# Ledger of designs, part 56: designed miniproteins, single chains, continued (3)

Each design is a single chain, and the fold is of that chain. pLDDT is the mean over its residues in the fold that is shown.

## One batch from the design tools (miniprotein)

Design m10042
Fold by ESMFold2-Fast:
Structure m10042 (fold): chain A 60 residues (1-60)
Amino acid sequence: SSEELKVTYETLREVADAIDAALARLRAAKSEEEKEAIREELDKELAEIAKRYKERLKEV
């Protein structure tokens, strides 16, 4: 459906934005500890985006 396509497109954009923000933070990071924290935070954010995507798909 068009609604399913819209939800998918919006989710892909949200993923792209999250990755782009994390890459900028990684480039600015001064230590390996800080870089690891950024990677771990991105993994958690992507998991939440995936969870929301599954829930939104149930409504279309």
Scores: mean pLDDT 88

Design m10043
Fold by ESMFold2-Fast:
Structure m10043 (fold): chain A 62 residues (1-62)
Amino acid sequence: MAAAEEHLRRLLAETGDEADVEAVRRQVADLLAAGFPVPDEAELERMLRVVRLGRAESEARR
């Protein structure tokens, strides 16, 4: 748990995207509540990328 939270703090410091990092943190909390294991650093980075892509798509109204 501590390692995942430390990695999320580092991603926030590097990217500056508070909303995207908060969305990832919320998804991690939901996964843990559902009984899934703690995501590793690579999975947290993938989740952040997916959140960013989703935000970009929502801004590009089709």
Scores: mean pLDDT 73

Design m10044
Fold by ESMFold2-Fast:
Structure m10044 (fold): chain A 72 residues (1-72)
Amino acid sequence: VPSEEEQKKLIEEAKKHIERAKQALENGDYDTALKHAREALKKLMETDLSNPEVQELAREAARLYLEALEKK
């Protein structure tokens, strides 16, 4: 698994992608929302999936991905 420092960086990057996905959904840009939600999930998969924060972020990113996919 990545170091604690690397995991924190990946979690922060995932949070930024989640924020970008939310903004894109709000603006009706479903392609951009899908891309950012996918990137967030990819970053989170490189972290400790037993971490409750990671699990919550993964659920949020997955929800954003599904919503964007259905509206596209």
Scores: mean pLDDT 82

Design m10045
Fold by ESMFold2-Fast:
Structure m10045 (fold): chain A 75 residues (1-75)
Amino acid sequence: KKEEADKLYEEGIKAFNSGDYEKAVEYFRKAAEIYKELGDTEKLARALRLMAQAYYNLGDIEKAKKLFEEAEKLE
């Protein structure tokens, strides 16, 4: 499960770097769900922050802001 989350996170980074922000959101969301179940708050916060950046690039500023706030709360 943790290996699965790490792989999803890596795929999310790859999608983000290629400019596929919709696909990046999908991968980071799936990774975040698994990290949350595992209690890995550091990796969860990181996945949420990258998902927020992807939403920002998609123009969904309100969703990006909420995700940044959620990530900050975990730190």
Scores: mean pLDDT 85

Design m10046
Fold by ESMFold2-Fast:
Structure m10046 (fold): chain A 67 residues (1-67)
Amino acid sequence: MYEKIEELIKKLEELGKLEAAKAVRELVKKAKEAEKKGDERTAASLETAAALLGIGALIDEEIKKKK
C-alpha cells in the first residue's frame, strides 16, 4: 500500500537517511509503472521490496543508535 510506504519515506527523511528514502521512492515509481503496463505481479513485488527496504533502513538506524 503506497500510503504506508510514503510514511516510511517520511520517517527515513526525518532520520537523515536521504539515500534510503530516495531508493524507496524509486521502487514505488517502478511499481506504479509496472501497474500501468498491467504487470500486477511485478508491481506488487516492487511495492513489497520498497516497504522492506524502508523497514530495513529504520531497523538499521535503531541498531546503530544502540551501539
Scores: mean pLDDT 78

Design m10047
Fold by ESMFold2-Fast:
Structure m10047 (fold): chain A 70 residues (1-70)
Amino acid sequence: TLAEQYLEQGKAAFAAGDYEKAAEYFKKAIELATDPKVKAEAARLLAASLGRIGRPVEAQQYLELSQQLS
């Protein structure tokens, strides 16, 4: 799915250390995902990316979303 493609692009950006770009891809994956498992994984990885760029309040919000979907 398109959501899974954004999830993979986000993972690649995260692995490259581009946490801002990773966050953008993971946010798009969340917006497009219909599968709660894909949405939960994207939200968890978005939280990690936001933590890396110093946005802890937003990171916590997405971590909570991920936990609700798991």
Scores: mean pLDDT 87

Design m10048
Fold by ESMFold2-Fast:
Structure m10048 (fold): chain A 69 residues (1-69)
Amino acid sequence: DLDEELEKELEEIKKLAEKLGYPEVGENIARILRERWERHRDDEEARQTILEAARRVKESLEEELKRKE
């Protein structure tokens, strides 16, 4: 279920942003990605691209957290 996969990635993004000290950034990213997801409701290819974008954002935040340690 792509909806469940997206929500999982968005929750991880929010947690990582909070750990970095920027919870509002995580909330804004999640909101933007959800808005795009709803806009492309009938487009599975676009939704897969959005999910891939969420995964890349999560990886970037994980790398930033490693640098901040």
Scores: mean pLDDT 83

Design m10049
Fold by ESMFold2-Fast:
Structure m10049 (fold): chain A 67 residues (1-67)
Amino acid sequence: SAKEEAEKLNKEGEKLFAEGKLEEAIKKYQEAIRLDPNYKKAWENLGKVLRLMGKLEEAEKYFKKAE
C-alpha cells in the first residue's frame, strides 16, 4: 500500500540522515510525502533535516504540516 511504501521510504531517509547524507535523506522524505501526504513523521523528519541545515523558515513550514 501507499502507506507501507511511505513508511519504507521514511526509514531509508532516517538511515541516510544517520549517515550524514542530508540531501539524500530529504529526497526520501519527499518521496514518502508524495505517496502519503498524511504520513506526519516524514513531514517532521524533513523539518528536522532543514533545521539542522540552517533553513529555519523552510523547516517551520514542514513542522506545521506535521501537525
Scores: mean pLDDT 87

Design m10050
Fold by ESMFold2-Fast:
Structure m10050 (fold): chain A 92 residues (1-92)
Amino acid sequence: AEVERALAGLTPEERDAVRWIADKLIELGPPSAIENIVIGRLRERGYTPTEEERKEIFELARKHVKENPPTSLEQELALADKVLEELERRRA
């Protein structure tokens, strides 16, 4: 109700833009956290990911968050494990 009340005075285009930005912020938040967890674990193993690998990690995190949005730190850690496993599988 609160979001709909805030949008009441906006044009349809402005409302669509605000919703798109809000959806992107929600989408980017958890994937960024998961990316940082994965990078931290790789660094603990003595490996610093490249710029290209960081982008790959972020896209994998974004995919997993979209399919199963985390609601706790435990779920974010579990998704980070899945991203790391997929990355390691690709690298063999």
Scores: mean pLDDT 70

Design m10051
Fold by ESMFold2-Fast:
Structure m10051 (fold): chain A 97 residues (1-97)
Amino acid sequence: SEKELELEILAAQVAMLAAMARSIADKHPDPEEVRELADVLEQAADELLSKNPDIEGLEKQAKRLREIAERSKSPDVRRMAEVGAKLIEEAIKLLKE
């Protein structure tokens, strides 16, 4: 269905952000924060691809990304966290339809 395809595209975009975060983590000024960002994004992408995505779990992951975006002093981390949260929030909206 169109909804299933849209969810797969959103999951792929979240997974891409996770891979980007992983790729920069080791050389980043705050590698622990970037690894946390990558972990949250990976968990959300895996959940979106599951047979029955946990909406409450996804809402918690989106909130964690918003918290990372608010506290981070790194513009790249803030941007990735904000984009990740928006993608997950859009996926939640589709799942509730």
Scores: mean pLDDT 90

Design m10052
Fold by ESMFold2-Fast:
Order: sequence, then structure tokens, then C-alpha cells
Structure m10052 (fold): chain A 115 residues (1-115)
Amino acid sequence: MAIVAVTARMAPDATEEELEEVAKKLEEKARELPGVVSATAQVDAERRRVIVIAEAESLEAAREAARELAAFGASLPGVESVTVRVQGEDGSVERLEATRDPATGEAVVSEFVPV
């Protein structure tokens, strides 16, 4: 199993209700992705963050899920940025970042970098 940890940072003016909606949408999206076997979302209202932990059947499935969740998360209203960490069974960790382009509304997703 590989682990995908998604952190969506919300705008400072985002409400707790908006954080809960983003958490629900990210959890639902994660559970729909190929090779994802479980996903659970939590709201960190104090830090204006939504955290999703997903388990994937392989590192390849985890990396694909990470890209999809980063792009999807960054496209959601009130989300400023998304950071995704992928941890392999060997303990290796890779990270990617995603933000929304304010001109187009499209998600801009980085390349994976080792941590």
C-alpha cells in the first residue's frame, strides 16, 4: 500500500461550512479514483486546512491519485493551494503542489519532488 496525504489550504475568510464542503468533495473524489482503497477527510479549522489521507494499492495508483486530487482540490472555491505527499511502502516520500490560476480558474500542478 502507498499513502496519499492531501492538504488543501483555504482562504483566510473561508467559513467552517466551506471547509467541510471541500473536505466532503475531496473525500468523494479520492474514493472514485482507480486504485484508491480508502480515503478519509478531516477539517483543521484553526489552520484553515482540509486534510485527506488515502490508501492506494500501488505507488503508481498513488501518484496518479495525487495529481488528480491536487488539480481537483485547487479548482474548488475558496482553496488557495494544495500540497500532496505520496509515501511508498519503502518510506520514500514525494511532494507536489497545486494552485489556481486567478486569470483562468484552471489548476496549475507542479512536478513531483523528493522529500
Scores: mean pLDDT 84

Design m10053
Fold by ESMFold2-Fast:
Structure m10053 (fold): chain A 55 residues (1-55)
Amino acid sequence: MSQQQAQLAKDTGEQALKEGDYEEALEHYTLALQLYPSPELQKKKDEIEKKIKEK
């Protein structure tokens, strides 16, 4: 159950990244990590945060 919800949140975040909405992408990846913590998702979230800071 949690894995499916985390996957959906991750997919939505990837779509937001494709649209250039880094803030929306960060929100969805943060939700995915809360539902199913993983090192891969954490690394992706960190990359998005860095993009937002640098813009």
Scores: mean pLDDT 78

Design m10054
Fold by ESMFold2-Fast:
Structure m10054 (fold): chain A 74 residues (1-74)
Amino acid sequence: MEEAEEHLRKGQEAFAAGNYKESAEHYLRAGDIYEEAGDKLNAIRAYGQAAVAFMKAGDKEGAKEALSKARSLQ
């Protein structure tokens, strides 16, 4: 869980700095770690944050993938 929390922190810092692609990659990794741990709620939340960051970065395919991952856990 510490690794997922570290990626959430790095994602938040990158997002605040306007580094949206880096933010999306960190949030996506956090979501993957939470999903592997069976933590669906935190995985859905992290994937949702990744999708927002991908959209801010102009990466429509990345956003679509992140949203698909979040949806698969609902």
Scores: mean pLDDT 88

Design m10055
Fold by ESMFold2-Fast:
Structure m10055 (fold): chain A 72 residues (1-72)
Amino acid sequence: EVRERLRRALVAAGVPEDVAEIAAEAGAALVGRLPDEVVAGVTVGAAHRASGGAITPAEQVRMANAVLEALA
């Protein structure tokens, strides 16, 4: 399942489980409907918002790459 794959990728990239679940749900809803790069951006944006803005730019880049790898 795409949602579970995205959740695991985010957790592996250092995202807390609760934030990763919210972000993975947001990203999974767009898979197959928008380009993977946009899905990665939405997923990382959802994680950033769910964390109260605690995710640094460097962490956002690592998360985006992890999401893109999970969607490949």
Scores: mean pLDDT 83

Design m10056
Fold by ESMFold2-Fast:
Structure m10056 (fold): chain A 64 residues (1-64)
Amino acid sequence: MDSDPEARELEAELALELMKAEIYRKIAEKARKAGDEETAKKYEELAKEAEERARELERELEEL
């Protein structure tokens, strides 16, 4: 029996957003090293959005 189903769901969502942020950051870094600044900028923005989502989920989880 899971006493904190809400915390469990938030933890899963947080893990996914953190994983997305890391993947996007790696893509952006590879693009920058290749000289593709346009692609790098787009994936940096995606990583930032995922990180902001993760911060929000982390605060929700901290309050449980």
Scores: mean pLDDT 81

Design m10057
Fold by ESMFold2-Fast:
Structure m10057 (fold): chain A 114 residues (1-114)
Amino acid sequence: MKEEILGATVAAVTRGATEAIRSVVEENLPLDEAIKRGIEAARRTADDLVAAGSVTPEQADEALKIARPIVEKAARAAYEHGVDAAQTVANEELRKIAEELGVEAPELDLTAPP
């Protein structure tokens, strides 16, 4: 259960933060639009995991609640300080969540193509 929520959170953050960063850095979109795109990408990722049977709808909802503020923080970091800062913020927030869930934190590369 806890590992499934963390796995879904990692997937949602990876997809959402990557989309938000791309929207800011490559498409030069306003921060609010970049955050919106990132959150929608995270939501689609969670929905895909439910459809694949990897998580329950309840686990996906919990993962999205955790992922949403991380995606927003990563988008803001990208907007103010660029991609490296966004990756650092996302990895630090995921490490905190992993500690709260009592599991090992993954490391993300948000600079790679989705």
Scores: mean pLDDT 79

Design m10058
Fold by ESMFold2-Fast:
Structure m10058 (fold): chain A 68 residues (1-68)
Amino acid sequence: MPSVAEQVEALVAEAERAVAAGDLARARQLMKETDLLIQQNPELPGEVKIAAMERLTAIQERMDALRA
């Protein structure tokens, strides 16, 4: 079974691919799923949470630029 950290990484990577493909609805759903997974797993290492949140912020900034 993949670890929670591996699941977070996979979801963020898929969200990054969705934005690159122009699928903003899919990207937004994956970002929500990532945030919920982090919130539901308080034992997740802080560095993993910070790295994921930074990548989600970058995805949001790219989505905002594409919607302008």
Scores: mean pLDDT 83

Design m10059
Fold by ESMFold2-Fast:
Structure m10059 (fold): chain A 79 residues (1-79)
Amino acid sequence: DADELIARARELFEQGKYDEALRHVAEALKIDPTNAEALTLAAEIYKKRGDLGQAKVLYEKALEIDPNNERAKKLLEEL
């Protein structure tokens, strides 16, 4: 399910496997396109890859969906 895909994507992200992590996040977003956790993780991966513009867009989208997402708020402020 989406939660399992997000958990695996985070594991891959922590290992520096950004392309593999993004594939798992993309599958989670196919299941639920409004999953704020998946959007936040995608933003973290794009930031780590140096795509700050895409990271910002995804953090803002996560906050549009879930305004109380403290992780997305904190990470967007650090951008």
Scores: mean pLDDT 86

Design m10060
Fold by ESMFold2-Fast:
Structure m10060 (fold): chain A 92 residues (1-92)
Amino acid sequence: EAEELARAAAALRLAAERLEELAATADPAVAARLREIAELLRRMAEALAAGDLEAALELEERIVALHKELAEEDPAAARAAEAAIAAAWAEV
């Protein structure tokens, strides 16, 4: 329902903010990857708010792919990103 999509969008926006905070103290390569994931999370939130589930699923696939790349490059940064996303979902 609309309330569930709004809550999901809020969680994704909060997750994007948390990833931007992580990026501020990361090395440049990791920071760039975290900011890219944050941008995709914001786009996914917009798609969900608009009820565009197809666009949301496409963005989720891109986020998963980038997270796998981050996990290969810096497993600690990938775990921090997962924790930030989980914390955002717990807040909404």
Scores: mean pLDDT 86

Design m10061
Fold by ESMFold2-Fast:
Structure m10061 (fold): chain A 60 residues (1-60)
Amino acid sequence: SSIIEQVREILATHDRPTAIVEAVRLLKEKGISGEELVEMARQSGDEGVLELAEEVKMLT
């Protein structure tokens, strides 16, 4: 999905702590919960995005 592509780009262009902050910002902007991101990441099969999504979910 478009959101998964944006999260993947965030992971590719930032260190881990900055990627988490940027992902949280993206989710708030789009009105998506951390739990919703986890479900989307699971459907995408992208393990790196799923790992970040689980971390974001615990922080939000």
Scores: mean pLDDT 82

Design m10062
Fold by ESMFold2-Fast:
Structure m10062 (fold): chain A 63 residues (1-63)
Amino acid sequence: MKKYTTFKLTEEQKKQLIDGLKFLGYSEEQAEKAVKAIENTKISDDLGERNVAIVKAVNEGLK
């Protein structure tokens, strides 16, 4: 049986992600939207599925 949990970033991880996205030319508002999209995503305990879900959430947040 697969277990799903809501992915929650630490404050340090949020800061690193925001700084990284801003370095790539995204606005702070877009970076914060991406963080919220990640935190609203249910993630499998399988690392591969987890990584795919995170990437999709970031892409949705940045559109």
Scores: mean pLDDT 68

Design m10063
Fold by ESMFold2-Fast:
Parts: C-alpha cells; structure tokens; sequence
Structure m10063 (fold): chain A 87 residues (1-87)
C-alpha cells in the first residue's frame, strides 16, 4: 500500500504538469476507436481548451483553480512521499 500511494503521488504530479503542457502546445493523440483499431487525432490548443471547458467550469479562473488544486494535491502527496522515504 505504501508503494501504491507513492505511485499515485507521482501520477498526480505528472498529470498536473502534462495538463499545463497540453494547454500550451496542443496535442497529437493516437486513440482507440470504438469497435477496434486506432486513429490519430490532432488537437490545437484552442480545441483542447474547448473540450476541457465543456466537461469543466467554463471560466478561465475556475479552470485555473481546478488545475492549481490538482497540482497542490500532487505537491502535498510528494511531501508525504519524501517523509515516507525517511522512515
């Protein structure tokens, strides 16, 4: 369970970073199609931002708050991981 918590901490931190990079640079994804196979989807930064806003709060301030909260959660878990290494 301790190793699982450590992996989850790392995933939250990495996810928060990747989210920021995705918003800045856009993304080219290889995604699984329903019914099998894969297709490549090219998302511009504006398209990614629109998709995120459709499933999340619509204001930029609320979006930033959610991102910052996720990043802060990852940082808190990182601090716990560092404490665990000393034990």
Amino acid sequence: SSSQAAQKDKQLIDKSRDYGDMLRNGLVLSVDSPGGGQTTVDYSTSQINKLMNQSSPKTSDEMKKIYDDSYDEGRRLRDKLAEQRRR
Scores: mean pLDDT 51

Design m10064
Fold by ESMFold2-Fast:
Structure m10064 (fold): chain A 90 residues (1-90)
Amino acid sequence: SASIEKEAELLERNAETLIEMGDALLKQLEAATNPAVKEEIQRKLEILKSELQLLIKRAEDLKKKATNPEVIEKLERVIQKLKEAIKRLE
């Protein structure tokens, strides 16, 4: 379905954006010296981690509906990247 392919592309773009945000927040956390600033960044990382988990669920649900092997492969790669991003945030 063209709709499923479009949703997969949007999900991939959203995943890439959130992963980049997470990596940026980790760099900010490493550079931070003020305890209050560190706590704020850690709270943002926890929220982002939850959003990444929701994208994994959405990707897995979309994969179950997909019939195109290329779309399934794309979703599997996105799920893998999201899981790896979550590990970096832990």
Scores: mean pLDDT 89

Design m10065
Fold by ESMFold2-Fast:
Structure m10065 (fold): chain A 79 residues (1-79)
Amino acid sequence: MEEEFDKLASEAITAFENGDYEKARELARKLGEIASKLPKEYTPKLVGAVLRLIGVGLDQGKVDEAAEIAREMIRAAEK
């Protein structure tokens, strides 16, 4: 699960960097769902993925899009 999380996180960031926001959003939802099933000690992994996404959004001038996708990831993790 942790390996799957790291792989999907990298794919989501790459999709966002390429301007594929639909794919990034879909992958972010899957990341949140995986995080919801992981023990709390893995919370730093989710936080790290959110921060990486926001960082890329800042670099590309797309912080609003990054924040929306990050919020969807967090909401999926709360379920």
Scores: mean pLDDT 79

Design m10066
Fold by ESMFold2-Fast:
Structure m10066 (fold): chain A 56 residues (1-56)
Amino acid sequence: MLEELREKLSELTSEELAEKVVEALRNSDSGTIAELAKQLPPEARKLVGEALDKLS
């Protein structure tokens, strides 16, 4: 799940941002996820939202 998300995010944004988002999701750090989401394009934000739904 998170590995697939990381790969898709790195195609839509930078590899470093993809890594930070996946790490924040792994740690359930909702504050960091929200801050990083502001730096992501809309398509990447949609993927993060879908991942959050699956992790809850």
Scores: mean pLDDT 78

Design m10067
Fold by ESMFold2-Fast:
Structure m10067 (fold): chain A 74 residues (1-74)
Amino acid sequence: EYVDVFVAITGEKREESVEIAKKLIKEYDGEVLSEEEIGNAVVIFAKVPKEKVDELYKDLLERLGGHLAGIGQV
């Protein structure tokens, strides 16, 4: 089973943070569906295996910390 998730990234060097987020999504067997600019943030929409979502969220928080504007399930 897959779940739909969003990852919202902000900051001056957000391009690097977006790349890290996409890499992590793929490492957890997820698929990036789209990438949208919403205000001052880049929001990545992805499909991730339900069993891997919690570990993905933990790694995103650890690696992106202050660059995360939001993260959750759609």
Scores: mean pLDDT 82

Design m10068
Fold by ESMFold2-Fast:
Structure m10068 (fold): chain A 79 residues (1-79)
Amino acid sequence: SMADVLERYADAVEPLDPELSAGLRELAEAIRDNDLKRFEALATDLLPRAKKLVEEHPDNQTLRDLYLLLEGMVKNFSL
């Protein structure tokens, strides 16, 4: 599920950015709860943080994949 994917990214990001990790776990919960308003707000808030982390670690494919996933969510609102 998308929630499980987000929790795996949270685990991967935790050593680099614990706040982004916590936000991704909250985003996964919003998906599990079908809370669309919370999902949209959290995804929008997390996107610029993920972008900065990618800019700091441009060779990290996991961070790039996470950024593209969040950007796709925000642009298309796909769960």
Scores: mean pLDDT 84

Design m10069
Fold by ESMFold2-Fast:
Parts: structure tokens; C-alpha cells; sequence
Structure m10069 (fold): chain A 66 residues (1-66)
């Protein structure tokens, strides 16, 4: 999508960092051939539960390193 340059608040910055890390991890997982795990992480990203998203980030980071 087209992106606009706007002022960034602390709340937006925190969400962008969280989402950006998960998206980067999903891309790395797909590059590593771990597509199944990438899809699982992607589905957890759609959740409104912050704890589930944080858990997904941790799981993805471990999988990317291994």
C-alpha cells in the first residue's frame, strides 16, 4: 500500500517495531523454507492478544536462528 510520512507517537512507534519484527521474521522463515511456521506466526499476528503476538515473535526468532 502507499505510505504517508506522518509524525510518529510513542504508541505508534512501539506497534511498528512489534509488527516490523514479526514481518521480518516471517520473511526470514519463508526464505529458510519454514513456510508452515511462517503461516502460524502470521495467523497469531492477526490476533488482538498482545501476549500471543509476543510469543509468536519469540518462536520465530528461535526458528530463524536455527
Amino acid sequence: MEVRITPVTREVAEKLREIGEIEDLILELRKAGKEELAEEIKEKLKSKDKELREEAIKKAKKAVEE
Scores: mean pLDDT 68

Design m10070
Fold by ESMFold2-Fast:
Structure m10070 (fold): chain A 64 residues (1-64)
Amino acid sequence: SELARLLAASYILYVAAEIQGKTDVAERAKKLIEEGLKYYDKGDVEKARQLFEEAIDLAAEALR
């Protein structure tokens, strides 16, 4: 599913940011992923998707 792809991508980029020493960005990305998972558990798939995309954008931007 798209949501599973976004979760996987957000986690991969979070780990990459950690490995590259971008600790502040990695911490923020992790919090966005955790909040997205909370919304998914509540059934708010759209909010979960938005939060995973925010985590992707944040981590990807820091890795440029």
Scores: mean pLDDT 86

Design m10071
Fold by ESMFold2-Fast:
Structure m10071 (fold): chain A 60 residues (1-60)
Amino acid sequence: SASRQAALQAASESLAALADAVGRAMDTYLSGTPEEGEEVMEREAEEAREHTRRLLAEAE
């Protein structure tokens, strides 16, 4: 159904965003401090969660 397709898309996008966040955090960790990498991951995870929440709320 459209509802399930939207939910799967939201989950897929959330996972992709998390993977990108991990990549950026690793780059920051190697180039800067561990604290900077942790903050990037936390912020990206929060944004991915909110994005997923919005997509699921809009699903029919």
Scores: mean pLDDT 71

Design m10072
Fold by ESMFold2-Fast:
Structure m10072 (fold): chain A 90 residues (1-90)
Amino acid sequence: MAKVVAEVSKDKVKAKVVSGEEATISATGDDGTTDTKILKKGEEAILPVSGDKVLVEVTAKDGAGAKAELKVGEKKELETEHKPTDVGYL
């Protein structure tokens, strides 16, 4: 499990792991630009993606995931979770 704060700007996503051991963060702009970073707890990175909307996906080391679509100027905390038991994930 991990928590990541993501903030979208015109040409980048700023992401920081605020809890959990490690998270893989992928950002995909609506223009198709994609970048992926692996961050440890307390690390921050800038993912250069463009577009007016960005899909931010977070995968924790244990396989728990979270995703959100963010618009330029939005900031959101993404908390990873496992899919519900006894149902297919996604």
Scores: mean pLDDT 77

Design m10073
Fold by ESMFold2-Fast:
Structure m10073 (fold): chain A 82 residues (1-82)
Amino acid sequence: MEKVKEAKELLDKADEAVKKGDYEKAEEYLRKVLEILKELIENKDVDGVHEIALHYLELAEKNPELGKKFKEMVDEYYSKLT
């Protein structure tokens, strides 16, 4: 439960960083969110992953640049890890 809250707070911080044009900070926060998601998946916390995903989708709808940055990071991070 605490990790789900942490991921949501990190998503909020990433959203603020994108709005400020601080893309390095936004990517740092989003990377931490991905690490939390990986841990929740390994622990089979489906509800936690779902809650984080819903929060992300709400933020991405209001801030498409955040959505684009997160998608690019997910695509690069997982597609290049073989």
Scores: mean pLDDT 78

Design m10074
Fold by ESMFold2-Fast:
Structure m10074 (fold): chain A 75 residues (1-75)
Amino acid sequence: MEELEKLLEALEKSRQLGRDILNHMREVAEKELPKADEAGKLTLEALIYIFSPEAGAEQSRKADELLLKALELTR
């Protein structure tokens, strides 16, 4: 029982750290967005969708579409 409680505490700490990292990555992407070129803007917008706290299948799809468009611009 006590070992399970320690594992749950470690899991919650890991989840909190992961959320903090994702929030930081999103803020960095949003800050860099106005400085980027056209392909870079599409890539950063995709990263904002990926790192969103609301991220689900729809956000993943939008990110994929933006990344594919960015790749086409780099050819």
Scores: mean pLDDT 72

Design m10075
Fold by ESMFold2-Fast:
Structure m10075 (fold): chain A 65 residues (1-65)
Amino acid sequence: MENLERQLKARQELVDAIRKALDIVKKYESKMSPLELAEALFRAIGYALQGKFDEAEKYVKEIAK
């Protein structure tokens, strides 16, 4: 049987990473087109899932002009 506590922790970490990525994108959304927003969101989630929140914000900032 799967350990429920481990599954909940893993789920929480994924949810927290996704929320962090969304918050980063939200900071710059007014400076991006819909296509840039989609690209920024995809990349930010990718970095956030790796724990690279600084890289996520840096990347989103580079897209936002």
Scores: mean pLDDT 77

Design m10076
Fold by ESMFold2-Fast:
Order: C-alpha cells, then structure tokens, then sequence
Structure m10076 (fold): chain A 116 residues (1-116)
C-alpha cells in the first residue's frame, strides 16, 4: 500500500538523520536515496525531491569516504551504489535542481571509474 511505503520511507529518513549525525554520510546518502524512491512510489513527489536533495548533499560530504569504500568493494556493490545515486540524481533533476543533479552524476562517474 502507499501508506506502508510512506511509513517505511519515514523510518529510512530517521535512520539517515542518525547516520548523518554520527558522521556516516555514505550510509545517510544511501538511506536518503532509498527513501526518495519509496516516496516517489507512494506518489509523494515533494518528499521524494527533498530526500533526493539530502542524498546528494550527504554524498558531497562523504564522497572521499565513499570512493575509498567503492575501491575496496566488489564490482556489483559499486554498481548498486551508482544505480542508487543515478535514481537520486533523477529525482533532484525532476525537481528542477540541475546543479545538484550534475554534482551527483559527476560523483557517480567517479565511482564507476574507480570500480572499473
């Protein structure tokens, strides 16, 4: 149900905020990106946009740490991270924030280059 999707997205936002408060911006970014997807599936596009923007900001803060993790990760995990980031960038771009989307896509390109 859309209600179940919204409830799960709210839990992911809370978990992302806790991760960000602990300085784990990589985990925060992934959780915000998943929340953005669930809000979009529930039809809550404004909340999906907001979660996508928070994902982009968290990746900007945690990019160096994420890049180090991707270099140590199996290729499939690196591609999964890239897919989540592209989804977040799509939500940000759909909301009219082209600068934020460009930033996320440049980070995805760097992650894919590091995973190659």
Amino acid sequence: SKEALRKEAEKLIAAAEEAAAAGDYVTAALLYAEAALLYALAGDYEKAKEAGERAAEAFARGFDALLAEVKAAPRRQALAIATALRLAAGMVKGAGNYEGAERVLKEVDAIEQAAA
Scores: mean pLDDT 77

Design m10077
Fold by ESMFold2-Fast:
Structure m10077 (fold): chain A 111 residues (1-111)
Amino acid sequence: AEVRVEDIKVDKKEVYQGEKLTVKARVTNLGDEPVEVQVIAELLDENGNVIAAATSEWVTLRPGETKEVTVEITVPDDAPEGKYFVRVRAVTPGGVAESELSEPVTLKKKP
């Protein structure tokens, strides 16, 4: 199944260790058949390493259908301060579609 992930939105530009980051993404089924999709939201450091991830429930997309999927990532308590990026992946039986990276999210040390 061919799917597209676009218009990723992150609720915060600054986040503290241990906080939740809400990620919204639009997923479209570009194929001619219904597809089941699981969305994975990943928090990446500036070197592209995944430091945290969260997954959605499975969602069914009809041909040509777009759904907005919301996922919460919990920022690790021990994550170093710095710039991070969010990427969203849509996983199907036929493959994986990836979003572009979000705008930078600044991670700050927990008080």
Scores: mean pLDDT 85

